# Designs tried in a protein design run: designed miniproteins, single chains, continued (4). Part 90

Each design is a single chain, and the fold is of that chain. pLDDT is the mean over its residues in the fold that is shown.

## One batch from the design tools (miniprotein)

Design m15104
Fold by ESMFold2-Fast:
Structure m15104 (fold): chain A 87 residues (1-87)
Amino acid sequence: DDVAKMQKIIADEEKRKQTLEEIDEAIKYLEEKAKENPELKELLEKIKKALEKLKEAIEKGDAEAAVEALKEIYKLGEELNEKLEAL
């Protein structure tokens, strides 16, 4: 399941590096979007914080914490999508 999949990503040096790079790119993208969209800034900052938690969990090898952070990101992503559809 999700924890087992995350454990495989953490254990694989190449996959772990790629995943961390993708998280860093996502954080930069959200920082740029927050500057352009003041109405979305609070929600984008929450998503950024969840991505930072995901990165820290992966770096520490904590698969359970990483999965919890992913669930938070998905929930916040739903909230962002609802706000964008209302615009």
Scores: mean pLDDT 84

Design m15105
Fold by ESMFold2-Fast:
Structure m15105 (fold): chain A 70 residues (1-70)
Amino acid sequence: SELQKKADELNELILKTFETASEEQREEIHKLREEYGDKLNEALLNNDIEEALKIIEEMKKRIEEIKKKG
């Protein structure tokens, strides 16, 4: 599914970023995952696939910005 594909892409991005990330970047990603993780789980529990996809794309954008600053 599109949702699973986007979730897998997000998880791969996080893992690859952590391999080369500074401590500050890792802390920012950790906070991002805490903030958006709850929202993503809520969207999935409500079967709101559009909202879940939107949250995943927002998380990907934030991680890419964190990665570019390193």
Scores: mean pLDDT 82

Design m15106
Fold by ESMFold2-Fast:
Structure m15106 (fold): chain A 64 residues (1-64)
Amino acid sequence: AVSEAARRLIEAYEAGNEKEFEDALQRLLDALSPDAATGIRHALEEGHDPLKIARAILQAEADK
């Protein structure tokens, strides 16, 4: 699920594990729709905080 992938990304970021962070980011992008994944890639290219993005995704999933 998207929320599970977002949680793993937050955990990897907080742990400071570079490899786990990259693996979690790829898993999150794979779990999203192509449109949502494109939006996140653009946000990361613009310098948005990956943690803030992951938390926003968790909030959106919690509202369902």
Scores: mean pLDDT 75

Design m15107
Fold by ESMFold2-Fast:
Structure m15107 (fold): chain A 86 residues (1-86)
Amino acid sequence: EKDKLIDLLADGIERILNKEKVTEDENREGLMEITQRASASGITLEELLEIANRSYQIITRENIKDRAKIKAIIEKTLKEIQEKQS
């Protein structure tokens, strides 16, 4: 559900920040799981991309490496995008 989606997005961002080498297959599987969970939460692919991009920009700009803070930023961005649609 929502918590698992936030964890998956945090995992993706953390991998990028740590410069971890991810295969194309691993990226494809991760993207499919993220999109499935987003759809289950009523989030479109376009909204998911905006959440990911906006969160990533904040995290990199502020040099945030703490997982709890990364998850908090993702959750805040997700809430802001959901509020704009209702």
Scores: mean pLDDT 75

Design m15108
Fold by ESMFold2-Fast:
Structure m15108 (fold): chain A 87 residues (1-87)
Amino acid sequence: MVMSDEQQEALVDMALALARQEAEAGLPAEELIRGLLGFMRTVAEKAPRFAEYALARVEALLRELLAAGRISEAQLRDAVRRMREIV
């Protein structure tokens, strides 16, 4: 399935907005990371040309969550490593 650039950017923005809302609602770090990994798998499957862009945006969100104390540095490193294996 081919996505337009606008559709891909909207998908990434929507997923990140949902993850931020879930983090603010107190969703556990492990569940947040699981959701983001699932999102990255979906992007790699359906929009592989944009997987690198999506990874950069997700990595930025994970760094925001680390700064906010929502995830650990070890969880950030593990999540980024797993996502790079997907793309």
Scores: mean pLDDT 79

Design m15109
Fold by ESMFold2-Fast:
Structure m15109 (fold): chain A 91 residues (1-91)
Amino acid sequence: MKAAEKFAEDIRKKMEANPEAVSPEAKEFLERVDKEGPKKALEAKLNEEAEKAGLSEKEKEEALALLERFLELYYEVGASEATKKVAEEVE
């Protein structure tokens, strides 16, 4: 769950930069991360949303796996693109 750790860090950085711009839901998620760890916090949130949506246990597992993969890809691709843009601007 390295992607979940990076997601929690991203929210913390946003809170440090402008706490007023961070939603109460995002702050509650960070509190959960601090108590239970990022993996359990994401699993708990996914279970809440899945119950509201009427998803099966198998669909919940698939959704969690997809979320983890998406976050990891996002931090790899998005960070790389941001780095390239900064490099181009300083040339």
Scores: mean pLDDT 67

Design m15110
Fold by ESMFold2-Fast:
Structure m15110 (fold): chain A 70 residues (1-70)
Amino acid sequence: SLEDEFVELVREKVRELIAAGKTEQEIYDEVKKAFDEFAKKHGVSKVEYDTKIRPKVLEAFQEELARLRP
């Protein structure tokens, strides 16, 4: 699903940036850029984002970002 594609995009991008030795701020900025481009390409509405995508994306982002913290 599109929701699962957003989640996987966030997970993959965070993992790549952690492996590249990026800071938390750099990870946030790059993930946001990738997310915005993907949403733009797929024409995601604010309602669909808020109700279906946002909760799953936030969970995935926090889980992967936790790898940066001891």
Scores: mean pLDDT 75

Design m15111
Fold by ESMFold2-Fast:
Structure m15111 (fold): chain A 88 residues (1-88)
Amino acid sequence: SPQEQNLRKSIMLLRAMAHLTTMDYYIRTVKDPEVRERLEKLKEEMERLLAEMRRLIAENAPLSQVEAVMREIDRIYEEAERLAREAA
């Protein structure tokens, strides 16, 4: 139903926002300046994708398009988590 699709889109948006918050935590806590700079670049890319996700939701784009952006955000988050763990 349209209500179920809208709920799924809202859940993906919330998850993406949670990832961004976690990246802010990693940026604040990593000691290596080079790793911090790499995390800041990944955060900027995630912010661009989050803006695209918001646009797609506002335009009532198909769920599959929002899911594609979420997969890209998840990939960036996984890279950021790996970098933060290796630098700890």
Scores: mean pLDDT 90

Design m15112
Fold by ESMFold2-Fast:
Structure m15112 (fold): chain A 62 residues (1-62)
Amino acid sequence: SKSPEEIEEEANELLAENGFDDVKVKYDEGTNTLVFTGDKKPDADTIIKLMKKFNVEGFTYS
């Protein structure tokens, strides 16, 4: 399985590739969720793609 750092690295690469350079993602192991921070929210398709790729239970914003 991928480490939290590997998940975060790949997820941030995917965000940048899709034009969300101002968004960052962290992985929370305790809740198995992606935590997004930034001035712009990713679109639903991008979030769903990330959730499926990393097999996470959900997402939140901080």
Scores: mean pLDDT 80

Design m15113
Fold by ESMFold2-Fast:
Structure m15113 (fold): chain A 68 residues (1-68)
Amino acid sequence: SAEIERLRRGLEEFIDLMESAGVPAEVIKAAVRHETQLAIEAHKDDPEMVAEIERVEEELLAEIDARA
């Protein structure tokens, strides 16, 4: 969905900024988990949206680990 694509893009831009600033991968991952948890809480009545947010989190954390 456009909303999930917007969330992913926003998080990718945030991750890029943090990586460019030399923030440790573990700190970036903690921030991503925090932001995705806030998104899950905002969409708690939409189980399909929650599942897509959880997928975005999993993929982004894996991408951070692959670059670290």
Scores: mean pLDDT 87

Design m15114
Fold by ESMFold2-Fast:
Structure m15114 (fold): chain A 81 residues (1-81)
Amino acid sequence: GPMTVFDEVLLAVVGPDLSVPLKPSARLKIQQATEQALKELGLSVALDAPASTLPQGHRERLVARVKTILLGLPTEVVAAA
């Protein structure tokens, strides 16, 4: 089936190695960061909605913001990516 918004964030944050399952606590932390990023960016989309529902630029901004929340990266570095 189509990749969801949350699936795309998980893939971008965890990377392509999905052979090792995430701990439930790690998955929940990424989910919470994704929900926070959606609110901060003003994106009105469900986590289980198809990723294609968001334009490519919005998906890139969402992933970058989630990484900022999880990793504490400077905003300037995220904006340049």
Scores: mean pLDDT 71

Design m15115
Fold by ESMFold2-Fast:
Structure m15115 (fold): chain A 98 residues (1-98)
Amino acid sequence: SMLKKGHEYLESMIASMEKAGRKVTEEQKKLGFEIFEELMKYAEERLKKLGASDKEREQVLMLVASLAVTAMILITNHGVSRDEAIAMGKKMIDSAIA
């Protein structure tokens, strides 16, 4: 499952942040996963139209996981709204998939 693989990438990124001395709360983790699922749904709709290869799909999966972590940090640490963070994520996905 692409969703399961994406969750594994997201968990790996969070674990890397925690090893670097950043504290990530359970609430922040939930937010990160929710944003990941929303952005991945958007990306999958784009990828389906393009007939993307497995390699391209996996690259987009890693990008979406990175964007979800970034959005989580921006919302919790920098006061960016959830809607603004998601809109920025969608714009980055459009640029990467184009």
Scores: mean pLDDT 83

Design m15116
Fold by ESMFold2-Fast:
Structure m15116 (fold): chain A 91 residues (1-91)
Amino acid sequence: SAYAAFIAQVKAELERLGLLDPELVALFDAAAAGDAAARAKVAEFLVELARSTTSNADALEAARIVAEGIASGDIEKALEELEKRRKEKAA
């Protein structure tokens, strides 16, 4: 599914950056499998990670949109919102 593929990509990127511990691995796997509580925790983790790494308002808003998609299970809607914002800001 698009959701599982997206979660797998985020997990792989965090692993590449050395930010993924065994508890986070289990959390991402549970989120991909449809666990609503795990999805909410992954979303919260990503928002806090963004807040700790950047003060850029556009990057923080992008992180919020992604987190909302992860928590709701509707990542396609979140990706569509990000693409719309990207096009509006490139004008």
Scores: mean pLDDT 81

Design m15117
Fold by ESMFold2-Fast:
Order: C-alpha cells, then structure tokens, then sequence
Structure m15117 (fold): chain A 75 residues (1-75)
C-alpha cells in the first residue's frame, strides 16, 4: 500500500475514535517522523502516546490509537 493510503486510513480511524483533527495530525506527524528517522516501533509508540496524553487524550485511548497507527503502517 502507498504511504498516502496508509496515512488516510490512520487519520480516518483516529477521527472514528473521537480524536480531534489536531490530535490526529499530531499522531500522524510523530509516526511519519519516526519512520523517516528509522526509530524503533517501541520508541515511536511511546512518543505518540505521550503527545496524545499532553493533548488531552486518555492513556488507554492514546495507546489504542498509537497501536492502530503502527499496525497499519507496518501492514
């Protein structure tokens, strides 16, 4: 799958989970930056969760969102 297709699936799912546009965008930017920089999935996951929590997402939802994003990206 193309990077554009993966990004679209991730942002659509984040919106369905009730994340705001800003929260979804922050998640996607951290994911893309991590993949471009060659960061581990574990480090990228932790960075996404922390950013979402800072933006007001609960830990449980932040972890669910970050896990889904990595699952789609690594398909």
Amino acid sequence: SSTEEKNKKITEYMKKLGLSEGQATALLLILQDGKRAGRSDEETFERMVKALEFLGVSKDKAEEAAKYALDIWNS
Scores: mean pLDDT 85

Design m15118
Fold by ESMFold2-Fast:
Structure m15118 (fold): chain A 63 residues (1-63)
Amino acid sequence: MAEVTITDPLIARIARHVSGLESPIRAESVEELPDGYVRIVSADNGVVLVVHRDHVEIGPETS
C-alpha cells in the first residue's frame, strides 16, 4: 500500500469533510492519469479521490 499526503490545505480540508479522508491517506491503489492527475483509492473506506500530483506527496506505507 501507499501513503498519500495532500499538501494543499484547501484540498486536504475538502477531502476530510466531503470524503472522510485524513492525511496521510492509506491508499489501496494509486493510478496515474493524463495531465498529471492521480486516482487514489482509500484503503480505509474505499473512497476514490482524483487530484493533481502537484498537490500530493506519495510514499510507501510505513508501519
Scores: mean pLDDT 76

Design m15119
Fold by ESMFold2-Fast:
Structure m15119 (fold): chain A 61 residues (1-61)
Amino acid sequence: AMSAEEREALREKVIAAARAALEAENFDPGLARTLKALIRQELPPELAEEVVAEIDRLMAE
């Protein structure tokens, strides 16, 4: 189990990495789908859904 501080730090790090990757590829929908799938496989479910929701917000801009 992660502490709230550890979870927040991991969330920020993953979101920053995803944002950088998406910006480099001009917000390609295919990359966004791949990143969301990978995040759902690698992260705890609650954290994965928070990060996926943030990626969806970035793509909606």
Scores: mean pLDDT 80

Design m15120
Fold by ESMFold2-Fast:
Structure m15120 (fold): chain A 75 residues (1-75)
Amino acid sequence: EKPFPALGPLSKLSREELVGWLADALNVPREVAEKILEWLEKTGKKGEQVTLEDVRKIVDDPELAERLYRWLRGP
């Protein structure tokens, strides 16, 4: 699992580059990565402040939700 970098460094990437990077990092389709990115932009929370319940609101797959939560929190 890849650690989630702070959103600040990722702000230098275009939206399409961010979606592609996130899709690769989570091994999900670009459509799912786009939905996740939109949610992260709307919440304004740092990864460490994100709860599993927050993730479950946007991700229907419980396995993907747990994987994304662990990735956002880091090792």
Scores: mean pLDDT 66

Design m15121
Fold by ESMFold2-Fast:
Structure m15121 (fold): chain A 87 residues (1-87)
Amino acid sequence: VEVTEELREKLAALAERKAAELAKAKSEEERLAIEARYTAEGAALLIPDEARREQVLELGERMAEALLARDFARAEELAREAERLIA
């Protein structure tokens, strides 16, 4: 993957947004949900295929939702699915 100046700027902006949201997290579940969403967004920036990017972003959102609901089994299943798309 080519790390362009634009990609570096996007990753830096993503890291700043993640830090700001983590500072607002009021529970461990909220922290895990934030980490899941931002991990998916970061991975999506490295995926050139638009369809795979959208799937990874959607799985990140689904995983965050499951973590907030304390459905850890579903969150783990969604994480495995996202890992298959990234690999």
Scores: mean pLDDT 80

Design m15122
Fold by ESMFold2-Fast:
Structure m15122 (fold): chain A 74 residues (1-74)
Amino acid sequence: HYLEIAKRLDKMAKALLEKYPDPLGSILAIGHYVGASIYYKKSGNDDLAKERFNKAIDLFNIAKVNTQQFFKND
C-alpha cells in the first residue's frame, strides 16, 4: 500500500519536471517528492525516502534561485 503510493508520487514528480519548465516544474515536483519520501519511509524503504527528500531539497534550492531570476526581468 505505502510503497505503491510512494512510487506513484515519484512518477508524478518526474512527469512534472519533464512537462513544465523551471521554476514551475521544480515547484510542482517538490511536494510530490516530499510525499514520496514520507511513503517510502512508511513502507520501510529508508534509503529511497532519504533520496527523495534530498531531491526535494535540491529542487527547492533550484526553484528559489530561478524564481528570483524570473521576477528580476519583470
Scores: mean pLDDT 81

Design m15123
Fold by ESMFold2-Fast:
Structure m15123 (fold): chain A 102 residues (1-102)
Amino acid sequence: MRKEEEENRKKIKEAEELVKKGEELLKEAEALIEKGDADEAIKKVEEALALAQRGLAEASQAAKNMGDEKKIEEFQKQGLEFAKRAEELLKRAREVKAKKAE
């Protein structure tokens, strides 16, 4: 294997760790929603989205450098799935905030 392939694989692994951090923040946001802490939950979801976007962008660039179109598609799909989960959590947090204002 070429050294460039090894470097791109390392970048993908580092990017996967950033996405994993984002997943942990989404779990924290879900727990905050259950407690009624809507504002903290929204903040955690926004932090999760920022980390996931950064990680997936770096992973997609590394996959592009390797010419691995299938991995680019996989990372794009992961990004869409992450965004959908984040949007559902934001919707739930906003509903909790609206009920608290009553």
Scores: mean pLDDT 81

Design m15124
Fold by ESMFold2-Fast:
Structure m15124 (fold): chain A 64 residues (1-64)
Amino acid sequence: SPEEVLKKVLELIDKLKKEGKSVQEIVDEANRKIAELARERQLSRDEVLEVTNKVMEYIEELEK
């Protein structure tokens, strides 16, 4: 589901942040993970967009 994909991507972001990765590296890895999971779970374009938007909002919040 889109919610499960979102949770997995947010968990990855938290791990990468803890490892000291740059924001650009986190964004690149998050987008790669979204694409991978969207393909594996057959998410629609709208579901991918929703997950991507929420992921980007989460990363932006972590920047502050």
Scores: mean pLDDT 83

Design m15125
Fold by ESMFold2-Fast:
Structure m15125 (fold): chain A 91 residues (1-91)
Amino acid sequence: KAGEYYARGDYLKAGDEYEKLFNETGDSSAAIQAGNAYYRGGDYDKAIEMYEKAGELGDSIAYRKLGDLYKSLGDYEKAEYWYKKADEIQK
């Protein structure tokens, strides 16, 4: 179970399991969970990929997570871009 890996601190394995769930279901929530796990595990490239895919499905939370990620990396211009994009698609 993806959540069991996350609880144990096996974040990259948790991310892989959530990514598989996303690929099987198309559920943006699974992509966000994969991105969260990859970010915690230090795989920022996969975290970005998962959040972008969730955001493309209309999930504004994913674009906020992208903003948070870029802010944590010191890329304030990209962080602001993604926060604005999240606000624009919020219903």
Scores: mean pLDDT 86

Design m15126
Fold by ESMFold2-Fast:
Structure m15126 (fold): chain A 108 residues (1-108)
Amino acid sequence: SLELLLQAIGEVLRLIGAIIDLERALKRGDTEEALRAIREIGRISKRLYEIAKKEPSILPLVLRSLELAKKALERLLEEEKDPKVIEEARKVLKEIEEIIEELKKMME
């Protein structure tokens, strides 16, 4: 439906915003802002998964967006030293990887 497509686009834009917020927080050394951004990436990813289950035509858009979020969290984990940020990023990364695998199964 057009409504689900517009909702998906809105969530993708929010996901990009959350990735930018994360990179900004990391550059400033703001642990609390980084944690909020990581958690928001996780919430948006779950919402995109729910929309994709209802509207399979958006699967390629959602999958590409989640791959971007995955890459952002993987880059964070290469350089991050704060154990709390590492723990939250690993948790959300695992959730995103599980969603990506489920979405790939829906495309076959």
Scores: mean pLDDT 90

Design m15127
Fold by ESMFold2-Fast:
Formats: structure tokens, sequence, C-alpha cells
Structure m15127 (fold): chain A 69 residues (1-69)
């Protein structure tokens, strides 16, 4: 259905946005190390990047499940 296709597209778009945010935080984490920032700052940024990446993967899995159903 059109509604199902729209939901799948919305989930993929949300996943892409979260993946972009995850890459941004990962870049900030690397930048922190290059500037001689603290291990605490690096770990916090890395944890946020990992959280966002995991959320994106879950949304992609949901979209794939809906497409397969």
Amino acid sequence: SAALAERIAALRAEAEALEAQAREYQGQAVGTLLRGGSEEEFEALKAKADELAARAQALRAEAAALEAA
C-alpha cells in the first residue's frame, strides 16, 4: 500500500538522519583527540555516536521487516 511505502520511506529517512548525526559525533570525537582533548570528552562523543548508529540500525531493521511482510 501507499501508506506502507510512506512508512518505510520515513523510517529510512530517519535512519539516514541519525547516521549523519552519528558521523558528526564520531568526527567530533576524532577532532577532540587531534586537539589534545580529554579521554572523557572522547568517550562521551564516541558513546553518543554509537547510540545514534544503533538507533539508525534498529530503524533500518524495522523498515526491512515491513518491506518483507
Scores: mean pLDDT 90

Design m15128
Fold by ESMFold2-Fast:
Structure m15128 (fold): chain A 96 residues (1-96)
Amino acid sequence: AAEEAIKKVEEAIELVAKAIEESTDLSTQVTATLAIMSLTIAKKLAEKGDFEGAIEGLREAIKALRRAKEESTDPKAKKLLEEAIEKVREALEILE
């Protein structure tokens, strides 16, 4: 269960990294980078068995990803960010 959630977080990180590469908007790149930081912290907390901390980190990541998507003008970046949000939601469902 926790291993599946960690895998979903890793998949989300890869999607966000691709969104940063596809985006020409500096605001989107900054906000998406903050989301990667939150996802990385959440992954580390889940690996240590701190599921409450991981859940909090994933919820913060969703907020950052939603903001990055809203600020983006690139349709490819928006799609990748939306897919990343879905992966984070799946990870939350596993950990909750």
Scores: mean pLDDT 87

Design m15129
Fold by ESMFold2-Fast:
Structure m15129 (fold): chain A 69 residues (1-69)
Amino acid sequence: SIAELGEAVQNTAKALGVSAEELLAEIKAGNTSVLNTAAFMYEMATGKAVPEEVIAEVKANPESIPLTP
């Protein structure tokens, strides 16, 4: 889900030593490698692949990714 992808983005940001907002800004700028990394981290953490529909929605509306503190 998008909420779980938001958690993956936050966890990826911590692993890279950057802020979650900075990482999300890269996704908003069209850096699809960051989005792909977040989706991969989500799959590793949950054992579930992010559906293509969710990835497409995030690419169209990156602001839909929730960042939890």
Scores: mean pLDDT 70

Design m15130
Fold by ESMFold2-Fast:
Structure m15130 (fold): chain A 66 residues (1-66)
Amino acid sequence: GVRVEELRIPGSLSIEEQLAIVLSRVRPEDVVENVATGRVIRTLEELRAEILASGDETVLRITRRV
């Protein structure tokens, strides 16, 4: 099966802190999607771009195979 988790990241944090939160919660095999844009994030550079494009909050959907 699959497990879906929603991760909410405050835009008030530095970009380094926001990246650290995501990287501490995500595994390489996870599918990570920006809920606001529907874009799948596959690289660290794409993650940074999605955080920068987000407003006051970045909301990610993390799908994991269980």
Scores: mean pLDDT 85

Design m15131
Fold by ESMFold2-Fast:
Structure m15131 (fold): chain A 88 residues (1-88)
Amino acid sequence: SLLDEAIKKLEEARKAAEEGNYEESVQKFDEAIDLIREEASRADIWTQADLTLVEMILYLARQAAKEGNFEEAVELAKKAIEHLKSLR
């Protein structure tokens, strides 16, 4: 599913951030955001609200990674992964 693909991308983004690879981490967050947006376009209104929250968390994680704040990027990625898993 798109959610499973998004979770995989977020785990890749988290790993890249833990390794200090900011370019790869940002790229993987962008890929996950695209997948979340696609899923949201097909979802019911309540699931869309939850996916919008996840998207906001991912934009914050992406920004943290860009700024070299990998600890915050890792924490936000973990929260997004947990939230997506709860929607499955």
Scores: mean pLDDT 86

Design m15132
Fold by ESMFold2-Fast:
Formats: C-alpha cells, sequence, structure tokens
Structure m15132 (fold): chain A 60 residues (1-60)
C-alpha cells in the first residue's frame, strides 16, 4: 500500500532525524528510533502489533 511504502521511506530517513534528536535531547540512538517509530505509527495509522515488530528490529 502507499501508506506502508511511505512509512518505510520515512524509516530510511530516520538516521538524520535520529542524530538531530540525540544531540538535542541527550537520548540514545535506540530510544530515539523507538520514539520516532511510535510517532510515525500514529501519523500513518499503523497497528500496534506492526509497530511492536518494528521496535523489536531496532532492539536487535
Amino acid sequence: SKKRKEFYKKLAEIDIELNKRRKEQGLTDEQVRIDLIKEMGKLYNIPKEKLDELIEKVKA
């Protein structure tokens, strides 16, 4: 679907946003990625179960 493709495109851009937020908020890369995934999941209406899968990939 278009929403799924757009979501993965945004995940690919996450490295830039991660570096910015880490520097500004003093958070770890893992924590910033998890927070961004949760924010994007709300924005693109991704189910909680799918978000949990993506979060597990960040932790691995």
Scores: mean pLDDT 71

Design m15133
Fold by ESMFold2-Fast:
Structure m15133 (fold): chain A 100 residues (1-100)
Amino acid sequence: KPKITLDAPASVAAGSSVTVTATLTNVEEGKKYRLAIYAQPVGTDKWTLLAETELKEGDITLTATFSNLPAGTTYVFTALYMDENGNVTEGASKTVTVTA
């Protein structure tokens, strides 16, 4: 099955931006996938779409930058991949703490 990974720092300074990178590998030949990155404050159900790709064949790399981070907040970044029918198959997540 395809493998998804997400790279993110463990912490960032308040008022800074964080850059996260998702990669999708081990994709099936001839199959198309879409990759998306979301941000969510810990303890909330509020998901913000940061970046997404169109449907693509082969390995996919997607980078998103999230700015205006408030001090004392913790965010979960989640990368998801979707097939040609929009079915979400697997995700990867990283937690980032915003320091004062």
Scores: mean pLDDT 82

Design m15134
Fold by ESMFold2-Fast:
Structure m15134 (fold): chain A 55 residues (1-55)
Amino acid sequence: GTREEAVAALERLGREGKATAETAEALVRSLGFTLLEPAKNADELGVRVVLGLYA
């Protein structure tokens, strides 16, 4: 997946009130991103996706 797809999916998850670190990590992994470090929360994960800290 693209970084733009990951950001859009995380924003959708937040709008639905379902954003947790666990659901956000599962979502970005399903889009093909590999986490370099565990995120503390969904907001931190979103920042990492935008900054390209995923391979």
Scores: mean pLDDT 60

Design m15135
Fold by ESMFold2-Fast:
Structure m15135 (fold): chain A 64 residues (1-64)
Amino acid sequence: SMDEEIRRVAETLFNAFVATRPREQWDEALAITKAFVRRNTSDPEKAERIIAEIERLLAEAKAA
């Protein structure tokens, strides 16, 4: 499903670009990752859904 694809893409990008950074760099890494998603996703609605899922993953990681 599209929801499963969005989750998988978001998890892949979060793990590669955000989770590899020290905690103090997570907000900066998120900003860069959001710009990357918007630039490399042709569908703006799909881009924003991927970004929302990455933001959810970051919020979950910060709460742990």
Scores: mean pLDDT 88

Design m15136
Fold by ESMFold2-Fast:
Structure m15136 (fold): chain A 66 residues (1-66)
Amino acid sequence: GLEEQLRELAALGQEVADAIAEGQRLIALGKQTGNQELIARGQALIEEAQKRLAEADEAAKRLGAE
């Protein structure tokens, strides 16, 4: 039901926050080790996390949570 969907959106928000933190960590590690692939991967994670956050916000508003 609605509660299940709202809980799923909250969980997605947490996953987005974790993904952004992980992306920043990978970028920092890539810079420290000179690994350009880690930097690129970290950047991609942040980019995807931002898209997921936008989807979660839109879905929450459609459900009347905001």
Scores: mean pLDDT 79

Design m15137
Fold by ESMFold2-Fast:
Formats: sequence, structure tokens, C-alpha cells
Structure m15137 (fold): chain A 100 residues (1-100)
Amino acid sequence: MPSPFEQLLALLREIAKKLPAEKARQVEALLEIAERLRDSDPEAALKALVQALLIIAETLSPEEQAELNERIQEIGRSPTVEEAVEKGVELARWIAEKLK
């Protein structure tokens, strides 16, 4: 079974396919950084995932962008990287639903 981190990476890669090419490349680069840093620097890996979510937010409606930004702030307030990643998975699922 994939870990929450692996689930989040997979969901964000699927979301990236629906973005404009330039934004997709930016998100994919950040996901590559997050994957490289996941074991050596989990906090930096999480920051890269948050940056990818912020880039995705730019492609949503103003109302959806407001909700996404609030949820990103909740991820940043998580007491552990593991909890932040789990919240990130739920947020990525919500984004994928909106991009249908």
C-alpha cells in the first residue's frame, strides 16, 4: 500500500496533467524535489508540496482558491509532517474533484 506521501505525490501528478503546460512543469519539478528530500529533509519535502499546491491554486476559481489557501494554512499548522501530508492528500482529492 502506498504511504500518504506517495498517495499525495500520485494525486498531485494527476492534477498536474490537467494544468497549463508551464504550471504543470513547475508542479512536476517541485514534486521531484519533494520525492528526493522525503527521507533526508521531510520538512523541506513538505514545503515543496505546499509550493506545488499554491501553484495549483492559481488555476482555480477565486472561491475555490480561498478555500484551498485556508486548507494550505491548516497543513502548515500541523504538529507533524505526517499529519500535514495526510491533510494534503485530502486537499489533493478535493482539488481533483473540482478539476473534473
Scores: mean pLDDT 83

Design m15138
Fold by ESMFold2-Fast:
Structure m15138 (fold): chain A 131 residues (1-131)
Amino acid sequence: MAIFAPEKYREQAQAAVDALNAAGIPARLISSADEIKPEDELVLVLVDSDTPFNELLAIAEKAKELGIPLVVVTEDKNHPALPFLRLLFPDIVYPVLVKPENVADFAVKLAELLRQGVPPREAVYRAQEAV
């Protein structure tokens, strides 16, 4: 799993990487779309109001090219990027509302469900209900 986060959520993103690796799930922090690889199997992006739309677009385009799901984690259901990402990448982008303190637990549960063969949309919804 590849995880992208703004400076504000760097600590929470690192905690999610650490929790995933402790659960035996390979995870790493990335700084750009160019670092995403097919072996990542999923991209998790933490977003705030200051996250640039062009960077989110680049990440979504790379995820679509590789055929891997992109989960966009936000505290704000009205985040302005979400309608555009859903419109442009309906089969790839999965927006979820998760508090920063719950991101690590959410990421581990999501990865476990995907490893069990649960489809991305269902895995995202079930992982969100677990936190």
Scores: mean pLDDT 83

